# Designs tried in a protein design run: designed miniproteins, single chains, continued (5). Part 42

Each design is a single chain, and the fold is of that chain. pLDDT is the mean over its residues in the fold that is shown.

## One batch from the design tools (miniprotein)

Design m17430
Fold by ESMFold2-Fast:
Structure m17430 (fold): chain A 97 residues (1-97)
Amino acid sequence: GAKTVIALTIGLAAMEDLELARKIAETLLPLVSPEYQKQLKEALENGASGQEIGDILTKAVLSLSDENAIRAAEAVLPLLPEEYQERLRRAIEVLRK
């Protein structure tokens, strides 16, 4: 569904660009569950790859309520490349219905 598209779009963007992965992780840190906050902090401290950060972010977003997944998507939207911004905007609109 739309929440899966949000989660996968965020995860994929992070996997492709390590600097972007770190910015997304920092942005979403206060919005994800305590368990995923710990995983993201550990990943950032231990120099994890974009793929590892992307995997954690995908799981973290999938675990959120629809409303919190929308908030997460809106928070990272301006950080993403244009192609992912358009996909994310469409997924947000569908999930709000």
Scores: mean pLDDT 87

Design m17431
Fold by ESMFold2-Fast:
Parts: structure tokens; sequence; C-alpha cells
Structure m17431 (fold): chain A 100 residues (1-100)
């Protein structure tokens, strides 16, 4: 119903906010990695993670414009965002280990 669509749009807005926050953190980590002279491999992995986050944000924005967002697509993007968050935490730890 209409209420269910409003709840789905609220969920999409929360995911979009989280994805944007994660993108900013990834960009900050990339700048720190480059400034610190981190490995080319780590820098390339951060750049790929940033590209994937930008694509995910675009898909979330497209779903938010739909009158009836596809719940399966929302779940898929939510799971992808969780995976990207974990990947960023692992990359941050790898940078700390390279600089130690």
Amino acid sequence: GEEENEELKARLRRLLERARELLERAKELLERAKAAGASEELIAELERLIERLEELIEELEKLLEEEKPDVKKIIALELELIGLDIELELLEKRLEEELA
C-alpha cells in the first residue's frame, strides 16, 4: 500500500545517507593512503571501492525516484553496502599495518 511505499522510501533514504558517508570516508582514506606512500595495490583497491560506492549511490537514487521501489533490489543494495563497509574497514586496517 501507500504506507509500505513510504517505509521503503524511508529505508532507501537511510541507505543513501549511509552510502554517502561511507564514500566520504573512503575518499579520506584514499587521500591519506596516497599522502603516506601506501602500496599501489591498496590505492587501486580503494579506488575500486570508491567506484562501486558511486555506482551503488546512483542505483539507490534511481530506486528512490520509482513510485513502487523493487524490494529485492533494495535488499541487494543493502547487502552490497554492508559488504563495502566491511571492505573499507579491512582496507583501513591494512593501511595501518603498512604504516606500522
Scores: mean pLDDT 89

Design m17432
Fold by ESMFold2-Fast:
Structure m17432 (fold): chain A 56 residues (1-56)
Amino acid sequence: MDQQRQQGIDLLQQGNQAYDQGNTDQGMQLTTQGTTLLSDAGYSDSQINDIVDQVY
């Protein structure tokens, strides 16, 4: 669980960095992968939203 959480956060951070660089397609892909990984790890929509808010 903790490793999957960290992997999800890492993907969200990479997605945010891609958006900051103007790479919208890459940012969207990485953000989707991060949120999907967190959902698969058992995090609720509310928990995922909290994580996204902290990363972005």
Scores: mean pLDDT 80

Design m17433
Fold by ESMFold2-Fast:
Structure m17433 (fold): chain A 65 residues (1-65)
Amino acid sequence: STEEKIEKLAKAMAENPEASLAEIARIAGLSGKEIHELLGDPEKAKQISERYYELRPEELERLLK
């Protein structure tokens, strides 16, 4: 499902901050096409960002301060 893909992508990004997008794709088990579709949709991209900052509240705090 789309929700599962958003969770996998956000978690992979949060747990692997130094990884490239290609490495994140492999870790999340997503294809480049699936990542392109998620990031190309503003609503899905927002959900990924919101979930990422829920998993990395310290990064959100850094951004706001």
Scores: mean pLDDT 80

Design m17434
Fold by ESMFold2-Fast:
Structure m17434 (fold): chain A 86 residues (1-86)
Amino acid sequence: DKVKEELERLREEAREEVERGLISEETAELLIEAVEDAANGSKEGLEKLLEAIKKKAGVTSLSEEEKKRIEEKIEEWVKEVSAYMK
């Protein structure tokens, strides 16, 4: 249950960002799902997150800068979750 504990910590961190108005609650949940899926070797959560962000921004594709920002955050959180699996 170490992975679940780490995901709960990430949820708390994301909740603080929502409370500060930096991200929406929907985006926070999608971020956590993307991290969980990526830790399990799946890209489905990341694809859902990117689609939700595109819809909110009203664009057909995200800029390379925005994609990089999202990928970096997910990679950072995946490393934290992966450390708990070893």
Scores: mean pLDDT 68

Design m17435
Fold by ESMFold2-Fast:
Structure m17435 (fold): chain A 70 residues (1-70)
Amino acid sequence: MDPIVVKSIDKVQTYINSNKNNIDSSFYNSMVSQVNDMKKQVQDGTGNPISVVIRSIGIIQDIDIKIKQS
């Protein structure tokens, strides 16, 4: 497995968990679901490494936007 993919998933999961109290529970559950989906795609070999990294960045940006609006 590409180390950058593993690190990207770990970083986004950590970021979601660190900001759990700064976002509502439905948004939190949606973000967790997206991370689990990416993990499954990587384990099944269906995930594109570049797409996983881009999606991870997108999730972090979505969380940042949500926090700034709260």
Scores: mean pLDDT 78

Design m17436
Fold by ESMFold2-Fast:
Structure m17436 (fold): chain A 63 residues (1-63)
Amino acid sequence: MTEEEIEKDLAAYLSASEVVKEAAAKGESVSEEEFDELVEKYRENVPEEAKEIAEELRRKRKE
């Protein structure tokens, strides 16, 4: 994987995870298939801010 692809994957996963967390906090649950769909949607339309956050987290883990 290229660095750009990894960042895109991380951003998509983080965005999907935040949706699941918010749903859980409201007493709702997201199915496995819905989670997979969210990850796919975010991979194709990842906002620039999410990419920056993923890159920052990746760098912090290395430090």
Scores: mean pLDDT 70

Design m17437
Fold by ESMFold2-Fast:
Structure m17437 (fold): chain A 82 residues (1-82)
Amino acid sequence: TKEAAELTYGMLGGLASASGGTLTVSGNTFTATADAKKLSEAHGASAEKVAEGAKKGIEDTTGGTAEVKFEGDKIVITATAA
C-alpha cells in the first residue's frame, strides 16, 4: 500500500541518513546502506542488532519483507513494501 511504502521510506531513510549511508527506491523495493560503525555509534548497540530491529519494525509495521546483509564495514537492508 502507499502507507506501507511511506513508512518503509521513512524508516530506512532515517537509518541511512544517521549512518552516512544512502537510500534507493525502485518501485516497491527500498535499499538502504549504512556504515556499520556509524550505525552502532548512533544507536549505542551493535550494528547487527540495530539492523535486525529495523527489519522487524518494517515487517511488523508494513506486513512486507526485509533482508539484512553484512558486507565488511557496510550493512545493506532491502525491504519490499506490502
Scores: mean pLDDT 78

Design m17438
Fold by ESMFold2-Fast:
Structure m17438 (fold): chain A 79 residues (1-79)
Amino acid sequence: LTPEQLAQIGENAARKALEAAKNGDFDTAAQYARMAAVWFRKSGLPTAEERAKLLEKAAQAARDGNADESIKYLTEALK
């Protein structure tokens, strides 16, 4: 897998986390957000660590039941 392919896997996981958070499925949102962070870190791309930190914040917000905060961080990580 190339760095770009690893980032794409992370992006797909982050998009699934965003959909789950919008549906109020906080457990699934937290799981996919954490998975996305791992894949972005593995990619080694210049913005990977920044994106991974946002995804970890999204996962924590989801675990705390804070949908708006989780959606905010997931949306920011996907830019």
Scores: mean pLDDT 87

Design m17439
Fold by ESMFold2-Fast:
Structure m17439 (fold): chain A 110 residues (1-110)
Amino acid sequence: GAREALELVRRAAEEVLRATMALLQGRVDEAIELARRAIELARRAVELARRSGDRRVLELAERAIRLARDVIRLAEQLKKNPNDKKLHLQAIGLALQAIGLLFEAELLEK
C-alpha cells in the first residue's frame, strides 16, 4: 500500500544520500552499489504506488530512481577524473536533492 511504498522511498533516499557521501570520500564502487540498491527499493515503491493510485508517492519514487542513476553516472565520471572539483560539487548537489526527497517523504508519513 501507500505506506509501504513511502517507506521504500524513504529507504531509497537514505541509500542515495549514503552513495553521495561515499562519492565525496572517493569510494566510487561503494557509491554505485548503494545507488543500485536505491534503484531496486524505488522500483518496488513505483509498483506499489501504481497499484494504490498514490500519484505523489509515485512521483517521489521516480525522483529517487533518477537521483540514483545520476549518482551512478557521476561515479563513473569520478573513476576517470577523481580530483575533478566540478564533479565533487555535483555530488554535493545530489546529496542536497536526496535530503530534500527524504524530507518530503517524511512529511507525507505524518
Scores: mean pLDDT 86

Design m17440
Fold by ESMFold2-Fast:
Structure m17440 (fold): chain A 55 residues (1-55)
Amino acid sequence: MDKEIQELIAEYKKVYEENEEKRPDVMFEMMLKAKSTEEFKQLAEEAIKIIKEKV
């Protein structure tokens, strides 16, 4: 996985745990920074994993 994408996922995970109100904003920005449809899918899959892990 791209290093830049890994950093974005780490930031989302941090915000997910520390500040629930900012989750949508950080996730949206993360998705906007995806360079391709494939990267967008990877980011979405990782976000879903984080959510499932916390549920």
Scores: mean pLDDT 67

Design m17441
Fold by ESMFold2-Fast:
Structure m17441 (fold): chain A 88 residues (1-88)
Amino acid sequence: MTLKGAQGIVASDEALEETLRKAIEELDEKIADPSVSEREKAQYYAAKGILEAALSMLRTAKEIIELYEEKGASEEEIKEFLEKKKEE
């Protein structure tokens, strides 16, 4: 696993999202370049699709975490809810 403490600036979720967004934009620029061959454009389209899927998954994971935080469902809240149900 990548140690978050070793690369605190680069290993953040925000830094990863920004890196993915920049990579997608660079691929869009290469796809728009008329000097790039159709074969290379096809490779850039494939790479873009993979990166867009990764970005979508990352955003979905963040939304799920935020939904649990908004509901007050921290690990402690889940534990407290489970303990309360066991005391019945």
Scores: mean pLDDT 67

Design m17442
Fold by ESMFold2-Fast:
Structure m17442 (fold): chain A 79 residues (1-79)
Amino acid sequence: MEEELREKLAQLEADLAGFEAYLKSLPSISPETRERIIAQLKGQIQQLNALKAQAPASLQPRIDALIERLNALIEELKK
């Protein structure tokens, strides 16, 4: 169970890095697309908070780092 959680976190970290790179590669984002992306990222934060409640102490900092990165990306998209 803990091993599966570590693998899931590693995949989420990789997926987020790829998504950050993808957003940076776009020349412009429509307001409608930006709003949808923000909603998706907020949903991911909710899932990570739920995962954090079940996670061992050793994995808590990794989940916190992912939540912080998602919040930073949301704030960047709002500008």
Scores: mean pLDDT 82

Design m17443
Fold by ESMFold2-Fast:
Structure m17443 (fold): chain A 76 residues (1-76)
Amino acid sequence: SPLQQQLQAIEQQLLAQVQQLIATLSPDEARRAIGDLVIRSLDEMLRLAEQAGDSQLAQQIREALAAARAAKAALE
């Protein structure tokens, strides 16, 4: 589906950006930067899922986003 293709593109971009952050930053800086990147990517995926009317996927992404934000707070 178009939604699945868009989500896959975001995931592929996220993985490439994570690899670049690991290659260029210290472990602690990379961990924080990856956390911010994951939150941003999940927010984008959530918007796409809501626009597509996929309520089950949107709920799963909201749960993942809450977990990612909690993990970020624990690092601060």
Scores: mean pLDDT 88

Design m17444
Fold by ESMFold2-Fast:
Structure m17444 (fold): chain A 94 residues (1-94)
Amino acid sequence: AEERRKKAVENLLKQAKDYIDTAKKYIDEAERLKGDPVKYAESMEKAAKAFEQAAKYYRAIALLTGDENYRKQAEEWKKLAEEYRKKAQEVRAS
């Protein structure tokens, strides 16, 4: 049971990190595209979706491990996802 849990956690951590790296890539892309509000908003929305996926994976890790640090990380990534989604919506509304 513990060996399978460790492998599951390692796989989930890798997936979460890949989504965080993807979100950062889209944030960098948004900064390059800030002269085009449509493309800027699209890149920020993609970053938000990537952060949502990272939060989901950290939440799964927290449930498997019982480690409060992973619960806190899931909450922070979820808040970042909501922040970038709102910024994308505000740019599109203006």
Scores: mean pLDDT 85

Design m17445
Fold by ESMFold2-Fast:
Structure m17445 (fold): chain A 83 residues (1-83)
Amino acid sequence: MEEDEELIRKKLIELFGEEKAEELLKMEPREQRDFLIKEGLVTEGLQLAAYKAKLEKNEELYKEFLEEMKELREEIVRKREEE
């Protein structure tokens, strides 16, 4: 579990830099998701928040994030059909 947390930390540092990554890691999965969506990283935010919820064994939040990712995928497919 600690090893998986290190992987999440590395990814956040690569995407946002060390200061932002540290702030995000201190957030609850739902707050982390909201922050990343606000920054325009909707897909990345949902994926990272879901992964963190799974690591924390928060099954309810994990299911919520999976549902939100499903909705996002449906929206992407819809936009591709229009193009």
Scores: mean pLDDT 70

Design m17446
Fold by ESMFold2-Fast:
Structure m17446 (fold): chain A 97 residues (1-97)
Amino acid sequence: DVDRMKDSVNTLFIANQSAQIVIDSIQGIINDAQRQQMARQGVQFIRDWQATDMDAATIQQMADQLRQQTQANIDQLRAIGADQSTIDRIQSIIDRG
């Protein structure tokens, strides 16, 4: 239903953002201050998004896009030598969403 779809989008968004932050941190692209700023921006996005009335088709489209982006980030994490348990955790979120 719509509530489960919204939960899936929120979970996928968090997974995608987490994967991107790990990638950027491993590659030395961001420092701790930048990581904290990005996390704050992500929380604000989730709050704003949760308040939005959207139909099931739009929510499904967002889920599909986030799943695709997260898959790309998983591939990148594997390429840069991220821990397998981190990859498995993010992959399980995609498989459930």
Scores: mean pLDDT 69

Design m17447
Fold by ESMFold2-Fast:
Structure m17447 (fold): chain A 90 residues (1-90)
Amino acid sequence: LKEIARAIEKVAEEEAVASIREVFEKSADDTPVSSIGTKIIGIGRVTVQNLIDAGFETVGQIKAATFEDLTKVKGVGPVRAEQILAGIGK
């Protein structure tokens, strides 16, 4: 029972990383984070606003960010930062 739940969670995590990768690969570096944030699985409106407030206004700025830069953003945390970096190919 717990093994099935964990397998479903792994599939959902892989789908989240895949959706981030597709969005970032197909988006221009000058694309506003606010326009793509709602298309990224697991990132809500509040987290998108916190990224903008931290200075990550465009896709190119997030692609240039490090794990430490992303974890400083309120609501991102280590797990979300790793998902974003994996999605952008870091």
Scores: mean pLDDT 68

Design m17448
Fold by ESMFold2-Fast:
Structure m17448 (fold): chain A 76 residues (1-76)
Amino acid sequence: MSAKELLEKAKNAKTAEEALDYLSQAAAASKDLGLQLAAGAGVMAGATYLSLGDEEKALEMAKKGAAHALAGGWLK
């Protein structure tokens, strides 16, 4: 599965755990630093909210990270 396919799965995930898993795999599968940074930021934010018990916010942050990585516009 390619990094882009993993990002699409993260964006369409129904749970924070699932979204974060796909987003982490996408970051690991890519050599694109912009994609890695956008996905990594989403993982860090999402994992932080999940550790605080905020699954809704964790899912939102993971999906946002995936969307930014896919768009290539995280530096905007």
Scores: mean pLDDT 78

Design m17449
Fold by ESMFold2-Fast:
Structure m17449 (fold): chain A 74 residues (1-74)
Amino acid sequence: VTTYPGVPYEVNLEKVKEALLNNDEVYITAIGDGGALAVIEAMEETGLADRVVGGTFIGVSDDLIERFRELGIK
């Protein structure tokens, strides 16, 4: 699943939530801080962070990368 900076926050959020609910293993690519925040919120709201097997972070601030690391994502 990829979250793009040109996509509305709520659309990115719902896309990640749908991916987590419908798949046992999800790889996340987060582009920009807005995309990264949508991913974090989706994982927290669904409680399905365990389904995220890895991630790539492009143009994401260090504090948000640390939050992903705390959630167990590399």
Scores: mean pLDDT 79

Design m17450
Fold by ESMFold2-Fast:
Structure m17450 (fold): chain A 72 residues (1-72)
Amino acid sequence: MDAFEELLARLKALGTPLAERAVELARKLKELGKTELAIQVAGLVYTALENGQEELAEEILREAEREIEKLE
């Protein structure tokens, strides 16, 4: 199984809106050729949510959205 897809499956299993958003943004980053950043964003959000750091997860996702806007 692809390690990236396994990480996205773990995020989705958390069942939170922030985790679903992380899956969406990570997939978009990978489609734009930013595979390393996609893995980093997914991993950091997963770790933040596992540690109850929802505000940190939101900040990571906001920065990921800004990076996506720069690539268009």
Scores: mean pLDDT 83

Design m17451
Fold by ESMFold2-Fast:
Structure m17451 (fold): chain A 79 residues (1-79)
Amino acid sequence: MLSREQAIKLTALYIRLIGAQFQVDLLAKKGTLTEAKAQEIIDDLNAEYEEVKPLLTKEEAEKIQKMIDEIVKRLESSV
């Protein structure tokens, strides 16, 4: 069960993840994605996730990790 504070934090993280997915898609389509830029995006997402992770249930943490892993896989295939 999520508290109001946890729900707000989770929503903010989801907005960040959606933004990252859009950025990755745009950079991949433009062919301007570098290894350094890919790592920067990955590091930013992991930092945000680690900050929010203690406020999440195990199931929600696993779901978010899966979304990050999908973004990482797309970055790896585009570099």
Scores: mean pLDDT 77

Design m17452
Fold by ESMFold2-Fast:
Structure m17452 (fold): chain A 85 residues (1-85)
Amino acid sequence: MEEIERLKRELEEIIREAVDLLRTRDLSPRGLSLAIAAALTAIGGIVEGELMERRGVPEEEIVEALRADKRSAEELLREARRLAA
């Protein structure tokens, strides 16, 4: 439970960072798309985690899914930042 809540908070932070990047930086069309994709991936991860919890999926499986979504969102956000002016 604690690990799931921690991962959800980390995904929420990725959403905040992606939104901040979109608001504060002059982004290329590719950079803009990647920042949006990062935010959507993080949102999707949170929603999927919530659905898995409601369905009684084992905690270990939920944690693995959330970690995978976090890695994907972080990779997209890193690429977006690299392309930011």
Scores: mean pLDDT 85

Design m17453
Fold by ESMFold2-Fast:
Structure m17453 (fold): chain A 80 residues (1-80)
Amino acid sequence: GVDIAQKLANELEDAVKSVASKCTADLASEISAALSDLLSKLSEKGTDVIKKAMSEVKSIAEKATCDELLSFLKKKVSDV
């Protein structure tokens, strides 16, 4: 339902912002913009698509550099 999608979106935003806090201001700004675009597109998709995208972003956020995270988010925005 909508509540589950919103909860997952909030958890994704928190996880990405945690990583972005370690990035330069310019990269953090671009990451925030790419995340906003991704969340906007995902809001039109089913809960399963949101869950899968969130799992993938969380996995990348734990391991990736700031540049890798930004590239991944931009690719996901294009793919969704």
Scores: mean pLDDT 74

Design m17454
Fold by ESMFold2-Fast:
Structure m17454 (fold): chain A 65 residues (1-65)
Amino acid sequence: SMAEREKRAREKSDLAKNAITNHRQAQELFSLADELSDTEEGKKYREEGEQKLAQAAQDLAKVEA
């Protein structure tokens, strides 16, 4: 039905927006990690950034399917 098609289109749009947001947040976290160098806080920001990139990749793969 058209309603089901519209729902799927909306879900893909939401996934794409989420991927963009996660990618942007990852870049910000990596920038903060660079400023903090090899500190424990810098390591945490780097790990969070990597997790955000992984989530963005997952969401993008679902949009492309």
Scores: mean pLDDT 84

Design m17455
Fold by ESMFold2-Fast:
Structure m17455 (fold): chain A 94 residues (1-94)
Amino acid sequence: IKKLEELIEKLKEMVENLKKGKPYSTSIELDNKTLSLEYNGKTTGQSVEKELEQIESLEKTLEKIFKKNNAPEKLKEEFKKLLKELKELIKKEE
């Protein structure tokens, strides 16, 4: 659960930086998977697509981890909101 809380804080920072037009880069090992998320404020269509794929993969991985660890509903909801906001911000580059 502590790794999930760390990830949520990193996602919050990424969202805030994107809203301000600032680049952000982070990498975290989540259970049996390493996830790297980055945004440099200047993207190509390929970069946007890859970032969206990473977010989708993270959503699927988190669902399994939440189920296995009986994570609190508030934590699940917070992740869903952050991932949705992040996707919307990234999609604006398309």
Scores: mean pLDDT 66

Design m17456
Fold by ESMFold2-Fast:
Structure m17456 (fold): chain A 69 residues (1-69)
Amino acid sequence: SGALVIVTATPEAADQVAAVLAKAPGVLSVDVGPSGVVTAVFASMEDAEAAAEQASKLPGVTRVEVRPL
């Protein structure tokens, strides 16, 4: 089953967050919202959790959520 990763970041950090998620294993899509919210769909929960951990370490990231699909 797939998973959704939702990252809340400053608007200035959103592009870097999206770039990191776009290169993550198992990523299917990445979307950048106008308020610095970045969403990514992953093929598996394991890939989503690994990507979320990497994203949580980036400057300007304030919140990371992982949800099963």
Scores: mean pLDDT 84

Design m17457
Fold by ESMFold2-Fast:
Structure m17457 (fold): chain A 80 residues (1-80)
Amino acid sequence: MTLTVTTSDGTVLTIEYTDEDTIRELIERIAKQLDVDPEKLIEKMSEIAPEALDIKVSDIPEPILQNLLTYVADLALKLK
């Protein structure tokens, strides 16, 4: 499956995922695409929504997932 995210600066990301992926794994993929340290991004997300990190993508409605990943991508750019 593929989800497209547009950040506040106009950067467009295409994120590939499967039903077996967790939010943590998608955050790591976003960090890698934006050339940001995955550990720093995960640490920031754990401060905001620690309970969300280990949730499987299949358990999240697509509109909520898209909004979450857009927020994560914007946060990643600010850590750069």
Scores: mean pLDDT 82

Design m17458
Fold by ESMFold2-Fast:
Structure m17458 (fold): chain A 89 residues (1-89)
Amino acid sequence: PKTTEIEVEGELQPSNLAVAVVSVPAGNKITVVFESESPWLTDFSASVLKETPESVDILATGRFKSAEQAEEAQKAGIKPKVTVIVTTP
């Protein structure tokens, strides 16, 4: 099987939530790994947001441990990253 990694930088939200939406081709085995560049992030999760015959949209989220740490991440230009691993036959 062929494995392809897709890395996407997420958005920092004023609501103390980091989010990223990743679109991948449908019909493949998909593993989602959410990586943080900072120890400030917790509660990583991934879910299927939308599925079509052509693509699957995956919502990946992480929470900042505090609002102050979210503000510091924005000032430092730190962006949460989502790595999507797609395995094809």
Scores: mean pLDDT 67

Design m17459
Fold by ESMFold2-Fast:
Structure m17459 (fold): chain A 80 residues (1-80)
Amino acid sequence: MKMLEELVEKVLDLPPKEALEELLKVPGIGEEIARLLVAAASLRRLAADPSVSEEKKKAMEDQAKALIEEAAKMYQERLS
């Protein structure tokens, strides 16, 4: 989990295409997991915008966490 959180942080400021390319360089991630992490990074980037309401920020952060948890589950299943 912590590794995937750190990958999301690393690609947070990258455009989606570049974020996807960087994540695909990580062994064991693959395209499906990389796409989930790109989506999570995009939601966190949007949630960091000060013009967004607190309710929308919470919803986007909760969704980002759910995507990272799904990615972590897929990653663990691939290691088994």
Scores: mean pLDDT 81

Design m17460
Fold by ESMFold2-Fast:
Structure m17460 (fold): chain A 80 residues (1-80)
Amino acid sequence: LTPEDLQALNQARDHYDLALEYAKKGDIETALEHLKKSAEYLSTVFSPEDNEQLTNSMLSQVYSLAGDTEKSHEYAKKAV
């Protein structure tokens, strides 16, 4: 891991944390915007395949916190 990779991972984490906070508030649109930013940072560190699995896991968690259990299950299946 390079220092640049660590910075990208920190940015991805910060955006993911914000996505979870907005999802808990029921603001799914803002949560998804932060999730997209997190996935963009992860794409600079991980392969497309690994990034897709990570993004699907993150989407599952965001929808779960927002109360959309059907979407949560859909993305959880894609992450495996």
Scores: mean pLDDT 84

Design m17461
Fold by ESMFold2-Fast:
Structure m17461 (fold): chain A 76 residues (1-76)
Amino acid sequence: MPSKEEKNEMLEKLVERLKKAQTDDEALSIIEEFVKEMKEKGYSLREISAIVTKALIEVGASDELFEKARKIVSEI
């Protein structure tokens, strides 16, 4: 099982990547790549969803970006 420290490291990496995104489309591409990477590492959809949600809160994402990101997590 992934450790609590590993989950925190993944959260920090996603936040850093999202801060560099200039558009919602770039942010969504980053989220899609992150979800695929986390799935390959054996993370559950629940764990991935929690990390993505926390990252979006930390970067001050819009409600529209939250809804689109949630859809990406559910479709993969």
Scores: mean pLDDT 80

Design m17462
Fold by ESMFold2-Fast:
Structure m17462 (fold): chain A 93 residues (1-93)
Amino acid sequence: SKEIEELKREAEEAEKRFIEAVKKAKEAAEAGDKEAAEEALKELEEEAERAIEVGTKLLKAIGLEDKIPEFKENVTGNLEKAKAEIEALLKKA
């Protein structure tokens, strides 16, 4: 139970970091700062990979291995959507 509680905390932290990275990248793109937006996009990709790693470990630990493919698709889908929004903002700047 303590191991599952720790994995749950790590998963919640990874989700928060992903959301914060999306916000940071969008703010940089809206400001027209292409270099800052590109750096934030790299951070966003790293946070997405972290979220997949931690979330996969959590799902295995709680017996929801069958949900791993859907979870990975949701994270990668959110990443691709965020990247498309950021690229669109940069084209307008």
Scores: mean pLDDT 84

Design m17463
Fold by ESMFold2-Fast:
Structure m17463 (fold): chain A 90 residues (1-90)
Amino acid sequence: SEEDIEEGLLFLEAFRAAGNNDPEKVKELIERAKERGLDPRAVDTGVMAAAKFFEDNGDLEGAKKAYEILVQFSEDPEAIKEAEERLKKL
């Protein structure tokens, strides 16, 4: 659906924003999702994917920054909990 395509684009934009350590862009994407009636968890998932990508590649500072963005801006308690647990293991 058009909604699924738009949520996929939010995921990709969030992944790039977290990859670039751009917390303001992540916040903007969450607000844009909510204003458009899209699932803001698509943004959370994109940020989480970037954090895991950094972690898997040994970029612990990049991973930390991406997980911190999730904790700061996500409204999903499950995403926040996963990010906090991963931050403790870094």
Scores: mean pLDDT 89

Design m17464
Fold by ESMFold2-Fast:
Structure m17464 (fold): chain A 77 residues (1-77)
Amino acid sequence: STLERLRAALELLTSMGAPVALSEEELQDEAVVLAANERAMRALPAHDRAIAFDRLLEEVPLSPEAAARLRRATEEA
């Protein structure tokens, strides 16, 4: 499911040092998990964001919409 893929993406980003944690209830909400992925990407040092995005494309089958939003997050301060 889209939600399972977004959770996998968040796990990858947190494994790279993004300091984002969600409650069990938050992990069941697709919009909340997608927003958390965007925050996690922005929380990474700028030089790590491109590496993180490349890993996401290789390891997690993201929807086009999720991939586009995370790509945008790599460019945000």
Scores: mean pLDDT 83

